# Designs tried in a protein design run: designed miniproteins, single chains, continued (4). Part 70

Each design is a single chain, and the fold is of that chain. pLDDT is the mean over its residues in the fold that is shown.

## One batch from the design tools (miniprotein)

Design m14415
Fold by ESMFold2-Fast:
Structure m14415 (fold): chain A 74 residues (1-74)
Amino acid sequence: SISEPSPADAEAQLRFSQKVIKDVKPVWEATPSMTPENQLELDRKSREAGQKAADELKKETGVELTIVPPLPEP
C-alpha cells in the first residue's frame, strides 16, 4: 500500500502540483496543435516547472521532492 503522507507533506505535494500546473498551463494554452515538436517543447517546460516547484518547496517547507522524467514506452 502507498503510505499516507503527513498533513505537511500533503500540503507540500498540493503546492507542488499547483505550481507546476500554473507554469505549464500557459504553455499548453499557447500551443496551437499537439505535434511531436510541440510535445517535446511541453516536456521541456514541464521538467523546468517541476524542478522550479521542487526548489521553491524545498526552500519553503524543507521537503525534498524527487522529480522523475517520463519513462520511455516499451
Scores: mean pLDDT 67

Design m14416
Fold by ESMFold2-Fast:
Structure m14416 (fold): chain A 68 residues (1-68)
Amino acid sequence: SNLLSDEEQRQIIIDLVRQEARKFEEQGKLEEAEVLRETAEKLESNPDASLEEIQALLREARERIEEL
């Protein structure tokens, strides 16, 4: 079994967030897509962020989308 590094886990999360942004954009949910794009940019601009900090950013993004 392959062990995923923190860097590999981080990249997978960023890719998933960008994929979800594209899905929202395809559905015409432009505000939701923008929240996720901003979140992905924050994750890419802070490569030293811990997994816990990444989870906190994802929770904030989810809460912002739920309020739209």
Scores: mean pLDDT 83

Design m14417
Fold by ESMFold2-Fast:
Structure m14417 (fold): chain A 74 residues (1-74)
Amino acid sequence: MEAEELAEEVKEEARKKYPELPEEELERLKEQVRAASRADQLLIRTLLELSKIKDEAERKALLEKGRAELAALR
């Protein structure tokens, strides 16, 4: 499921950026992402993808897409 994939990806990125964090805190972060609302999951996915993009125009396009998807959720 997409939410599980997002939660796992967030955990892996957090582990790479903060290798000193205990595994228990990384698992907690994964659980929080998995339990997040659909709107929050879209926001998290957009922020995660933004962290991988170096081009400013591509980042703006992704933000615009994320806003449109969020607006469609009601």
Scores: mean pLDDT 71

Design m14418
Fold by ESMFold2-Fast:
Structure m14418 (fold): chain A 60 residues (1-60)
Amino acid sequence: SERGRELGLEALRRAARELGVELSEEELQAILDKYIAGEPLSPEEARLIERAIGILAEEA
């Protein structure tokens, strides 16, 4: 859903900041889209997604 995408993107921004990773908005959106589509993630992309899921779980 659109709302889920917005929440996921916000969590990814926070995850990137916490992990000290410099990524553009387009790069963060691409990572989120790969995850939603079930495409294989790099180890770095997987770490960002896992931290983002943790952030969303903490804020629920």
Scores: mean pLDDT 83

Design m14419
Fold by ESMFold2-Fast:
Structure m14419 (fold): chain A 89 residues (1-89)
Amino acid sequence: VVVLPDEPGLADRAREAARRGEKVLVVRGYPSENKVQAAKVARELGLTLVTEEGPRVGGHVGFDQLMRGYGAIIVPPGELDRAIEELKR
């Protein structure tokens, strides 16, 4: 399942997917082209893609810590291509 940045319930959907043992890739911010590429790869690999378009400073530390606790991969802006290559292996 691919979750768009502005979709309601983004955090809860990501949490439930990770709790079910699904591979979750959390992509921060931008650019938009990286999100399109990640969505295609997530679909092919059966991953749940969660994207977040918000301030990169401060506000989401608690969410990131929670998702890491459930085994999710947190991808900083600009590192999406590297994460995709690792997931293909």
Scores: mean pLDDT 55

Design m14420
Fold by ESMFold2-Fast:
Structure m14420 (fold): chain A 91 residues (1-91)
Amino acid sequence: MLEEVEKKVEKIKELIENNELTDEDIEEFIAFVKPFADEAYENKDEESELKLRLLLGEVLLLLGKKTPETEPEVLERIEKRIAELEKKLAE
C-alpha cells in the first residue's frame, strides 16, 4: 500500500512543479491517503503513520494552499503529529 501512496505523491509533486495541480487533485489525494494514516494510528503502527503523514504534509507544504481557510487545521495537525511521532520513535 505504501508504494501506491508514494506513486500518488510523485504524481502530485510533478503536477505542482508544472503548475498543473487542481484543487480537485488535492482533495482526491488527501481522501486517498488520510484513511491509511488513520488506520495506522488506530493500529498503533507509528512507523507507517509517520511515513504516511510525512508524505501528506510534504504535498500540502509544496502546494501552498490556494484556499488556506479550507484546510489550515489539517496541515497544522499533520505537522504536530509528525513531530510527536518523530520524537517518540527517536526515544
Scores: mean pLDDT 69

Design m14421
Fold by ESMFold2-Fast:
Structure m14421 (fold): chain A 87 residues (1-87)
Amino acid sequence: SSIIEKLLEEAEELAKKILEAKDPEEKDKYALELSTVLGLIQIYYAVTGEGEEAIKKIREMAKEILKKRDDLSDLARAELTAIANAE
């Protein structure tokens, strides 16, 4: 689906922004936005049966961010941990 492909591209951009951000507020913002993108894909998957692989890729993105960044706020870490454990 082109919708899933676009949402995946948005997730990849957000993951890069979290990794590159110096400002804690920007990290928090991008982590929340990544959570929102996952939520949209989960809704699409529930309705259409499409997007399971996209959900998996976004979980893997969150795991990689948590592995690479020790300087995340409690909020950003909580959001990324929730994404990493999403079904």
Scores: mean pLDDT 87

Design m14422
Fold by ESMFold2-Fast:
Parts: structure tokens; C-alpha cells; sequence
Structure m14422 (fold): chain A 80 residues (1-80)
């Protein structure tokens, strides 16, 4: 569920010592992807995979990438 995804992101952000502002940015992105996918975990996984690949190419913060990779792993388990 969306609540499970948000809880997962908050837990990973806390483990990576992210600020409240950084954490809320991740939560907002996860909520936006959930809405864009109409709650379909397969579609959300596809969108998230594309976003993660772009973030890696741009050399974005590895903590942010790690948080989204955790969400992707969860979505793949739910979709399998």
C-alpha cells in the first residue's frame, strides 16, 4: 500500500541520517509516483526504475538512490 511505501522510505531515510526536509522530498516523490501509476505496483516499478537510472547518470546523492532502490525492491516483491 501507499502507507507501507511511505513507512519504508521514512525508515530508510532515518537509517541514512537524512534531514526532515530531505525525507519529506522522498515521501512527496513516492506519493507522486504512486498517483502516476494509479496504484499499480508494476507501473510504479517501471517509472521508478527509469528515475533511478537517470539519477545514477546525473551523479545524484547515493543516499537518495539507495532509498528509492529499497522502494523498488518492495514493489518488485508485491508485483511478483
Amino acid sequence: SLDDLVALVRAVAAELNMSPEETEQLVATVRALWEASDGDPRRMAELLEEMIEQMRRLGMDPRVIRAYEAVLAYLREVAA
Scores: mean pLDDT 85

Design m14423
Fold by ESMFold2-Fast:
Structure m14423 (fold): chain A 62 residues (1-62)
Amino acid sequence: SRDDALQELLRLVNKALDEDDEFTLRWTPDGTLHVYNSKGTLVGSVRAPRPPVAPTSTGRSF
């Protein structure tokens, strides 16, 4: 899982870099990592493992 997530992340980063020489990463509250190219276009998303921390609980909407 972790190794596969890192492998996919590297693949997406390489795709972004192949098109442009820069990329941006953004974490979502869903725990998914979004990869954007230099144009701000979403290249792809990866479910990456987060570091072992106690995140703020998000239960339900009001």
Scores: mean pLDDT 66

Design m14424
Fold by ESMFold2-Fast:
Structure m14424 (fold): chain A 57 residues (1-57)
Amino acid sequence: DDAKRELMKALSEEIRRIQKEIEKMIKDKSDKSKISDLRRRASDIMIDGHRRLEAIS
C-alpha cells in the first residue's frame, strides 16, 4: 500500500513540524494562545489524516 505509506509519511512530517514549533515556542516563553492554536491545528491534521487513511483501505 504505497499510497497509504506515502500519506503516513506526509502526515508524520506535518505533525512533526508543528510539534517542533510548539516545543520551540514553549522554550522561548511565547504566547500561550499561539501555542494552543498550533496544538489545535496538529489535532485537526491528525483527525483528517485518519479519515483519509480509512478511505484508502
Scores: mean pLDDT 79

Design m14425
Fold by ESMFold2-Fast:
Structure m14425 (fold): chain A 90 residues (1-90)
Amino acid sequence: MEEKKKKVEELYGNALLAILFGDLETARKYIDELKKIRDELVKELPNLTPEQQAEAKKLIDFIDKNIKYLEERLKEVERWRAEQAAALAA
């Protein structure tokens, strides 16, 4: 669990950095990796103890919130770039 949590935090930080520098392709790759970890946690839930399920559910919630935030930032940058490209073409 702790190792997965650390990886989630690293992926989130790297995704934010990629968005900040406008590297949307790299940001999407990190978001996809976060989604994979989330899906793995969901699949493991039935095989976990109640205590482990509580920790896994907290991590899933954390990942879901982070993905939502990252996707919103990514859409804002994509929209801005599309508007700039349209302005240059006009």
Scores: mean pLDDT 83

Design m14426
Fold by ESMFold2-Fast:
Order: sequence, then C-alpha cells, then structure tokens
Structure m14426 (fold): chain A 78 residues (1-78)
Amino acid sequence: SKEEERKKRIEFAEMLIKVLEELGADPSFIEKLKKTLEEYKKNPDDKEAQESFNKAIDEAVTLLKEEIKRRKELEKQK
C-alpha cells in the first residue's frame, strides 16, 4: 500500500541520516535532510514535500555511494 511504501521511505531516510552523521557528513546538509524528512512526515500527500524529500534522499544516496567508493579505494592502496 502507499502507507507501507511511505513508512519504508521514512525508515530508509532515518537510516541514511544516521549513517551520514556517523561518517561525519556536513552538518548543514544533515539539518536540511532532517527538515525535509519532518515536512514529509507532516504532509506526506503534498507533492512539493514529496519532491523535496525525494531529491534530498537522492542527494544523500549519492554522497554515501561516493564516500563508500572513496574508502574502498583507500583500502586497496594499503
């Protein structure tokens, strides 16, 4: 259902925020993500909130992938 999909997206976003905080990501970016997630939780059927949330998640996933790739390459150089 749409409700289950929304719940999974929220849980995924909360996990991403936690991982990014642990990795030392930019605090301003993390606060932006948290704000976007909060707005989406309050207004999950609002298209603007959905689009902002989706864009923020896509940016977060990209940053995480780049950081993982960077760390993997550093391990190869040892």
Scores: mean pLDDT 80

Design m14427
Fold by ESMFold2-Fast:
Order: C-alpha cells, then sequence, then structure tokens
Structure m14427 (fold): chain A 80 residues (1-80)
C-alpha cells in the first residue's frame, strides 16, 4: 500500500540522513551502527517479500543497496 511505502521511505531516509550527519561530524562508529540497524531492518522486510506488494519490495531493495554503499564509504573513511 502507499502508506507502507511512505512509512518505509520515511524510516530509511531518516536513518540515511542521520548516518550522513554523524559521518560529517567524524562519528563513524555511530554512523555505522545506524546503517547496520537499517540494513538489518530492511533484510527483515525482504525476508517477507512473498507476503509484500512488489512496490514495497522494490523500495526496500533500493534502500538496502543505498545503505550498504554508504556503509562501505564510511568504513573506507574510517580506515583512511
Amino acid sequence: SDAEVEKLRGIADGAIALAERLAKEGRYDEAEAVLEKLIKDLQGVLARKDDLPDEVVAVAQEYLERAQQLLKEIQEKKAA
């Protein structure tokens, strides 16, 4: 439903924005924790993909890819 997509976008956008802000502040461990929680939550959604509308699955997959990419970038900055 549109309400489920809107809720998912709100949660994921909020977590990504928080992680980006924490990373800008050099708070890499906290940024990693935010993204690891989001990734786990999105993987939980996708574990139920057969019970979900295709649009919800597509949005969850998009955010999972974005969160995983941002996590890698933060880990690279932490290692530098």
Scores: mean pLDDT 88

Design m14428
Fold by ESMFold2-Fast:
Structure m14428 (fold): chain A 60 residues (1-60)
Amino acid sequence: THSDQGNRLIDQGDQFFSQGDYKKASDLYSQASDHYDDSGSTLRSDEMRKKSDDAKKLFD
């Protein structure tokens, strides 16, 4: 199984989201989105941007 930095960022984001730390979750999902965008994974990048935006709405 390939260990991907993007997957680690998603896992960390999900962990903070479950703890109610939506600000950290949003930041981590944003970092994952950037990572997938840089690697050409546009679908995953868009999914992570949406997760970041959703988390941001919960603390803004």
Scores: mean pLDDT 79

Design m14429
Fold by ESMFold2-Fast:
Structure m14429 (fold): chain A 92 residues (1-92)
Amino acid sequence: SLEELLKAGELVEEALRLIKEGKVEEAAKLLEETLKKYPNSPFATIAVLELARALVKGGKVEEALELLEKAVKENPESPLLRAELEEVKKAL
């Protein structure tokens, strides 16, 4: 729905703002909540990518890897999710 699209987009924008302010843990929590509430939103892929990046910045590399492996399995044709997964694997 348009309401779900707008709300998911606003939450992702707020999380990106938190990342810019150095509030990585708060951003990760907000992105995880966004994914739980709006899993089928067009912003879901962006939310997964930004959550994975926030987790890596917070030192939670294994958690980021598990998140991306699940996302790739659910969306095997997404070049963005596959590229991020390979990048996170290099951080291990």
Scores: mean pLDDT 81

Design m14430
Fold by ESMFold2-Fast:
Structure m14430 (fold): chain A 106 residues (1-106)
Amino acid sequence: ALEALAAAHGVRLRTEEKEYDSLDEVIADLARRLGVPPEEIEVGEYKGKTVFGAVRADSPDGPARFGLAEVEKREDGKYKAKIVELEAPSQGALGAFLAAWRAAEA
């Protein structure tokens, strides 16, 4: 499970599903959660879905945070996002976890 993989890497994981009225609100909420400017939120695509993500780390040896939002447009014009928040003891620990997660296709 993703939770077991996170624990193995010393990473704290939170997952939430939430609805938004616009993509700008998804970006703003993710930026607020990570403590980064909205302009630092990167946009990508994963398996045909829009994803937003960013990493915050003040030092290579200090705590690092990662946030990801996988977004689906609903029939009512609203957006449903699966938000994943990670807290790692270092950028190295975060990178190792993300590489393992990507390899597991989770």
Scores: mean pLDDT 80

Design m14431
Fold by ESMFold2-Fast:
Structure m14431 (fold): chain A 74 residues (1-74)
Amino acid sequence: SRLLLMLTVEGGDFEKIKEIARKYNGKAVESSFSNKYEVMALVDDEAAAEELKKELEEAGAKIVKERLIPLTPF
């Protein structure tokens, strides 16, 4: 089963954040009124989610909100 990882991050290098999201078949978008970015990615397991979070922190981003949603077909 796949998981949808949704993160709100603060600060960091937006170009690196976008690059990291793309490696995980995801995307990052910027808020025009805050130094915050929304990152969404599809990951196969919690280990992949932790690896993505680590790469974002290494890019200087602080994770301020996290949601991990199981995607199960009916």
Scores: mean pLDDT 79

Design m14432
Fold by ESMFold2-Fast:
Structure m14432 (fold): chain A 77 residues (1-77)
Amino acid sequence: SGLALTEQALYTSVRNFAERLLKESGIESDISLPISEEEYKEIKEKLTPEQQKELEEAIEQVRRALEEDRRALAEAA
C-alpha cells in the first residue's frame, strides 16, 4: 500500500538528512524506511551530540510543517 503524501515526504526528508549526517561523520550506512525506534537510536549513537540535536530538530521542524500544511488543507476544504 502507498503511504500518504505527507508521510512519504516526512520519511524521505528524515532519511536523506540522516544519511547526509552519517556520511559527513565518515559512517557508511543504508537507512531503510520507515525508520524503527531501534534503528533511530543506533543512528543517534553514531552521531555527535550536536548532530543528534540537529537531526531531532530537523525531524520536529518537518513534522510541524507537514501537520500545519495538513490542517490548512482541511480548513480550506
Scores: mean pLDDT 61

Design m14433
Fold by ESMFold2-Fast:
Structure m14433 (fold): chain A 86 residues (1-86)
Amino acid sequence: TVTVRLEARALPDGRVLVTVDVEVAESEQPIKIRVLVGEAGELLGEATVKPGERLQFSVEVPAGATVSVVGEHDGEVRLLATLQTR
């Protein structure tokens, strides 16, 4: 199982800091994680997470933006988590 947690924190400049926390169970395969923002799916970050690993990083987005995390393995792409900022 792949678990993704998204947390949002407002910044003084009107942007939002979104923390992405990804955990991949030891029974899984390595997964490529991509963090996308907005309707056009602008790429803000990507990383490969191995079985049994946990990865945490943060991205800054405009207030009101939708952040989506997708995972890819062997050509299969799946939506793992979505968060809309305020």
Scores: mean pLDDT 79

Design m14434
Fold by ESMFold2-Fast:
Structure m14434 (fold): chain A 66 residues (1-66)
Amino acid sequence: SAAAEKAVAAAEAGLKAGGGPATAASARWDMRKTGSVSEEAAREGALAGQAGDGEGAVRLLRKAAE
């Protein structure tokens, strides 16, 4: 969706502007725990971003956009 693509672009810009790499330890959210790819991926992406996991957030938001 357009909203998901916009969120991905914003997350990528934020990660780039932050200068630091995302924390590798929490970079991957286990989608098995959510049970739904698109909507839950977007939600998990937001939560990963809140936890300071920029790369995980971008990855999950990209997944939701697809």
Scores: mean pLDDT 52

Design m14435
Fold by ESMFold2-Fast:
Structure m14435 (fold): chain A 64 residues (1-64)
Amino acid sequence: AEVVARGSPAEARGAAAAGGQLVKDGLAEGVEIVGPGEVRITAAESQESLDAAIAAARAVGAEV
């Protein structure tokens, strides 16, 4: 599932860093900076992975 995080450039950088950590932890398949203030996190195919991606984006103040 894809989670799109939107916010300031600083919040987007935070979301990208958190998404990268989720990829390392096996909870996400990828992270892409779509544009200024917008990051796409491709969560792994589980509810736990989707919840983790949403929580990570919200923790940095980004809109999901």
Scores: mean pLDDT 80

Design m14436
Fold by ESMFold2-Fast:
Structure m14436 (fold): chain A 56 residues (1-56)
Amino acid sequence: PSAEQRERAARKAAAGVPMGDFSEEEARAAGYLSGTYFTGSGGAGRIYLRERELNS
C-alpha cells in the first residue's frame, strides 16, 4: 500500500473503535457512522469512525 493509504488507515484507526469492542449496532448507537468503517492493516481489523472526527 501507498504511504497515503497507510497514513489514512492509521488516522482512521486512532479515531475509531475496534470491531471486537462494539457490535455494528452498538457502534451506531455510540455515534459512529452507520455502515462506515475501515479495514485495518492486512484486512484483519476494522473500525468505525465518528462523524465529528471526519468533519474536524
Scores: mean pLDDT 48

Design m14437
Fold by ESMFold2-Fast:
Structure m14437 (fold): chain A 96 residues (1-96)
Amino acid sequence: EGLKLYDEGKPEEAARVFQKKADEYARKAGLTDEEREAILKDVKEHIKSRLEELQDPEVRKAALREAYEKGIEAEKNGDYKTAFKYYVEAALLASL
């Protein structure tokens, strides 16, 4: 769903879909607001460290797809905290 929206040139809508998934899995994992903010900060620093590479649209698209795939894998394994982390990363990458 979110990947399809991104591929259709709708990155804002894709980011919103990824963020909704992230929020869902944060709730399933029982994450506090403090834990969510800590993970969000970590993901933002990781993206900042790669901003030069992520200026390339192909690199950004590959990074977004990888984050989404890792989120799906974590979700299937019942690792909802890790699913939240990767769906947040996908949302932030779509918003670049």
Scores: mean pLDDT 87

Design m14438
Fold by ESMFold2-Fast:
Structure m14438 (fold): chain A 68 residues (1-68)
Amino acid sequence: SKLGELAYEEASKVLSEEEAEYVKAIADSLSEFSPEDVAKGAEDGYKQSDDETQKKMAKALKEAAEKV
């Protein structure tokens, strides 16, 4: 999906290739939802996470959703 491709691009800037592929898979599974809903969910995940990797994943997904 376009969301998945954009999520991989954003994630690959700050995460490992394996982690970026994981973010792409999540984004592809969420492609049926509106970009606004995906961005909101990702922002909520970022705010609630205490893990730096999870925060980077959430930020990449939010950035991708805002570019769709």
Scores: mean pLDDT 82

Design m14439
Fold by ESMFold2-Fast:
Parts: structure tokens; C-alpha cells; sequence
Structure m14439 (fold): chain A 108 residues (1-108)
């Protein structure tokens, strides 16, 4: 319950940062979400790879190399991989809902 609420809170921060065009804020929110769910991923090697990708994305955002839109596109990919690997069914559902909401913001 408490963990699910923290995932939802970080998801809302991520969505707000994307809407505001804040690439750094979006990348930071994504990394905090990845860190929070890390212990609940069934494959430790894949979990480590996803964390490194989130760190790299934050570095690129801090250096102005990626837009908030590009952060959102990578967030979808990272979060979809996390949702496949997470062992908690309720966290999985919240992450799948978050991915759908990010895709709606990206409408292409």
C-alpha cells in the first residue's frame, strides 16, 4: 500500500515534468521511480541495466542533450521493461497505467 502510493506520487511528478517541458525534472523523477522499484524486479542483471539507462538519461538531460519529449519516450521504454519484470502485481498495474498516460502526452 505505502509503496504503491509512493510509485503513484513519483509517476505524477514525472507526468507534470513532461507537461512542463522539464527534461531534468522528468529524468530525476524516472530515476527515483526506478530506484524505488529496483528491489521488486525479479532479474537483478536487467534491473541494474535499467538503472544505468535511467542514470545516463539524467546525465544527458542535465547537459541539455535531450528534450522532455525524448526523456518521456525513453521513460516509456524503461517503464515497460520494469512492468514485465516487477513481481508485485499492484505495482505492475500502476506502472502500466503510467506508461499509457505518458503515451497519451506524446500523441504522434
Amino acid sequence: SSLVEKVRELGERLLRAIREGDAVGAARSLLELVKLVFPYLKNPLLATGLALRAIGLLIDAEWGRVSAREVAEEAVRILEEIAKEVTDEEIKKVLEELVKRIRELLEE
Scores: mean pLDDT 88

Design m14440
Fold by ESMFold2-Fast:
Structure m14440 (fold): chain A 83 residues (1-83)
Amino acid sequence: SLAEQILRQARIASEALRSVGMDDQSDVVLRAGQQASRLARQGRDDDARALMDRAFSAAIQALTQAGKLAQFQEEIRKLMQEE
């Protein structure tokens, strides 16, 4: 389901953020995933996607400012694929 996909995506992104020392952003993404999952369970798919898009955009901005975007992308790759 969309709700399950959102929770999985948020967990993977949160783990990658924590791995690069972005603990606050990790917590924000996890909370956004929980909220978006609830919206998806209510059939509010567009609202769920919009919430996740905003959360990921904010995380990418923070990673870019910290100079950690490339490290984050590598951690995502490892978590999504066997390395």
Scores: mean pLDDT 87

Design m14441
Fold by ESMFold2-Fast:
Structure m14441 (fold): chain A 93 residues (1-93)
Amino acid sequence: MDELKRALEEGARLAAAGPETPEQLAKLAKAVGDAFAAGIAAKVSPDVAAEMGAAMSHLARANRIYVRGGSLDDLRRETAALGGALRRGRDLL
């Protein structure tokens, strides 16, 4: 559980920082992936798994916005929603 809590907190921190570069988005993607792997290992409840799934969906949309040259405001909305999902997942632990 401590590894999962740390991974969720790190992912939420990176999302709150508002990633704008490929390197920052890659760090966020790794943090979300680490949290997902830790969640599987910890056998988290379906409610926590649903919030982690929401975070993965927001990450995919953020990457799509970035690749297609979408607005910074659209990118910030998706990364903020990602951070919110990770925080809700952590609060359900």
Scores: mean pLDDT 83

Design m14442
Fold by ESMFold2-Fast:
Structure m14442 (fold): chain A 82 residues (1-82)
Amino acid sequence: SLEERLRAAADRLVRETKDMPVDERIEAFVGFVRALARMGVPLETLRRIVDHVIEQLKKLGVPDEEIERIRAALDETLERLA
């Protein structure tokens, strides 16, 4: 499904950004969500993809402070798209 492909893309982005500074990592995730929105991915699907990203970061042991910064930026991005 489209959502399965988007989750796979999100997983790849999480892996490829693992060694990046948190600010650059946030920019990468925000850019990803904005790009999906421009391609017509529904807001409800974007919310699920954001939740999936946060779950993957938690599973990989990313520090809570970094996860909360990423979550805040992604939630703000979703609010601005609504």
Scores: mean pLDDT 88

Design m14443
Fold by ESMFold2-Fast:
Structure m14443 (fold): chain A 66 residues (1-66)
Amino acid sequence: MRKEVLELLREIARAMVENAAENNLSTALAHDAEELEKAMLEQLEEAAKRLGVSVEELVRAMLTPS
């Protein structure tokens, strides 16, 4: 479901931004959290389309690597 994928991507993006901000790795990238989220979602949708699967299936596969 699109909302679940968006929420997951937001959590991942937030964790990455928090980690970067705490370590002063990329303050500029931290300010672009929303832009990063949109880019990740677009790439995820494109990847799912190329693989012939749903975004939900792709996310599920990423969460269960084995």
Scores: mean pLDDT 63

Design m14444
Fold by ESMFold2-Fast:
Structure m14444 (fold): chain A 90 residues (1-90)
Amino acid sequence: MTVEEAKTKAASLETASSINLSGALFGEMNEKTKEEDLKSSYEGNLQLEKEAEKLREEALKEGNEEGAKELDKAAEVSRENRKKVEELLK
């Protein structure tokens, strides 16, 4: 992939991660479904983190170090959002 392609993929993953977290935090806070909604957000951000890490590994194999850095940032965003959900599940 090109650096521009990696930036586009990273931006999409970061946006998806932020929307996923926002939905969990600002959606319907039904006491009976709160744990289920937070668990779904956790699993969603975990999958986005793994996708970003896979794309980062692919970029590195192609010698695209700048693209890999952008994808690493996307993985970090998903990881931080997952940590926020983990704190709410306690």
Scores: mean pLDDT 79

Design m14445
Fold by ESMFold2-Fast:
Structure m14445 (fold): chain A 95 residues (1-95)
Amino acid sequence: MLSPEEQALMERLLKLSREQLIQNARNMSDFLRWLAERSPDPEVAERLRELAERFRKLAEEAEEKNLSVEEIVPRLVELAMEATRLLSEEFGYKP
């Protein structure tokens, strides 16, 4: 069952093109890698790199397997919510 925050994000992402969704996954991967390199905590840096790799793999799979918007969005929501949780806990980020 989706939380209200997950549902709102899903509704927003479903309005984007497939190309925009793939680009969002790539941009998030790049951002998380950039943040990992600047993290003073090695454990946090590893978690950020792992999450960045998951976003990268989603973008790669979406292109290679020609995934639909409806297939990409739930996976992107899951990763985005995990990223939001990590950033909130470690950096005080509020979405």
Scores: mean pLDDT 82

Design m14446
Fold by ESMFold2-Fast:
Structure m14446 (fold): chain A 100 residues (1-100)
Amino acid sequence: SHMEEVVRIGLGLGRMLTGKAKGEFREELAELLGRAAEYFEAGDLEAALAVLEEAIELAKKSEDEEIRELGEQMEEILKAALKDPEEGEKLASELQKELE
């Protein structure tokens, strides 16, 4: 399913973002990621996507410039995935490689 692939990409992006975050902000992102995963398992793909978009918006408002830039890149990747999941997966893979 197109939407299932988009949510899977978003969950992967959320894990990358949580891995780079620190302290209370990391805990907040982990909670949002957990909620998105629960919606995904329940088959509520729209709710899962909305929570993932909220996590990205939270990152874009961070005081950490690197986290803000990462959030902006993830927003672009998620938008690309909504149009073409294959392109979204490619962009997410490229971002993960840069973060290693």
Scores: mean pLDDT 84

Design m14447
Fold by ESMFold2-Fast:
Structure m14447 (fold): chain A 85 residues (1-85)
Amino acid sequence: SLEEIEEQVEALEKDVEGTRAYLEENPDALDRAQLEQLLAQLEGAIAKLDQMKSQTDDPELLEKIEEVKEKLEELIEFVRELLER
């Protein structure tokens, strides 16, 4: 359970970092519909992280979840900015 949460958080961090890097290098790669779908997925990931926080009392893991949540919030803002074009 705890190990599964840790693995999910690390996998999500890598996906978030990779998606951010990809969109910065390729700002026109995704159309509006794809950006809207991505935004919905990222918002769902925030909700999942909040659920994971309720399942652990490990301070290091809680800190890591907060770091990944912050990176997700930054990516969400970036995607919203791309949608405002």
Scores: mean pLDDT 86

Design m14448
Fold by ESMFold2-Fast:
Structure m14448 (fold): chain A 88 residues (1-88)
Amino acid sequence: MKFIYPEDVTEEEVKERVKEAALYLAKKHGLSQEDIEKILKLIDENPANAAVALRALRKGKMDILQKILDNPNLSEEELKKIVEELRK
C-alpha cells in the first residue's frame, strides 16, 4: 500500500512501512539475502541513508544501491550528491 509521510506519524510506523517497501523492492530486483539484511539494518541504524538506498532500489539504480550498502557511514554531502544523481 502507498504510504504518504505526514509530519505527525510515529518513527516506529515509518520504519515498519519503509521495511515493507524495502522487502518488496528487494524481491522485485532479485537482491541477495545478504543485501536485504544490509538494507534492513540500515533502516534501523541510519534511516536517512536507508531512504536514499530505497530510492536507488526503486529506480533500479543497483550501482548506487551497492555504493550505499558498501559505505553505510556516508556523509551528508555524499548523500546529497547521490540524491541529485537519482533525480536524473
Scores: mean pLDDT 73

Design m14449
Fold by ESMFold2-Fast:
Structure m14449 (fold): chain A 87 residues (1-87)
Amino acid sequence: MEEARRRAEELVAEGEAAWKRFQQLVEDIGLSINGSLEKQKGLEDSAQTAIDAYSAALELLPSPELEARLAAVRAEAERVQKLLRGE
């Protein structure tokens, strides 16, 4: 229990950090995503890291709050991926 809780908390923190980086990169690039390939890859990687971290945390400690957070993160990541494919 304690180990699973600690791992889930670490994974949530990792997901939050990755999602914050994603949001910062979106602001830097703008919604048109006319940035460099490096910034576009940073967006994709940070979104995937956040999704993976929240998914792993949910497997350890199921929570309606984390489930809703993961759903929101996935929806926004999908939106940005569609924009990236448009370039």
Scores: mean pLDDT 77

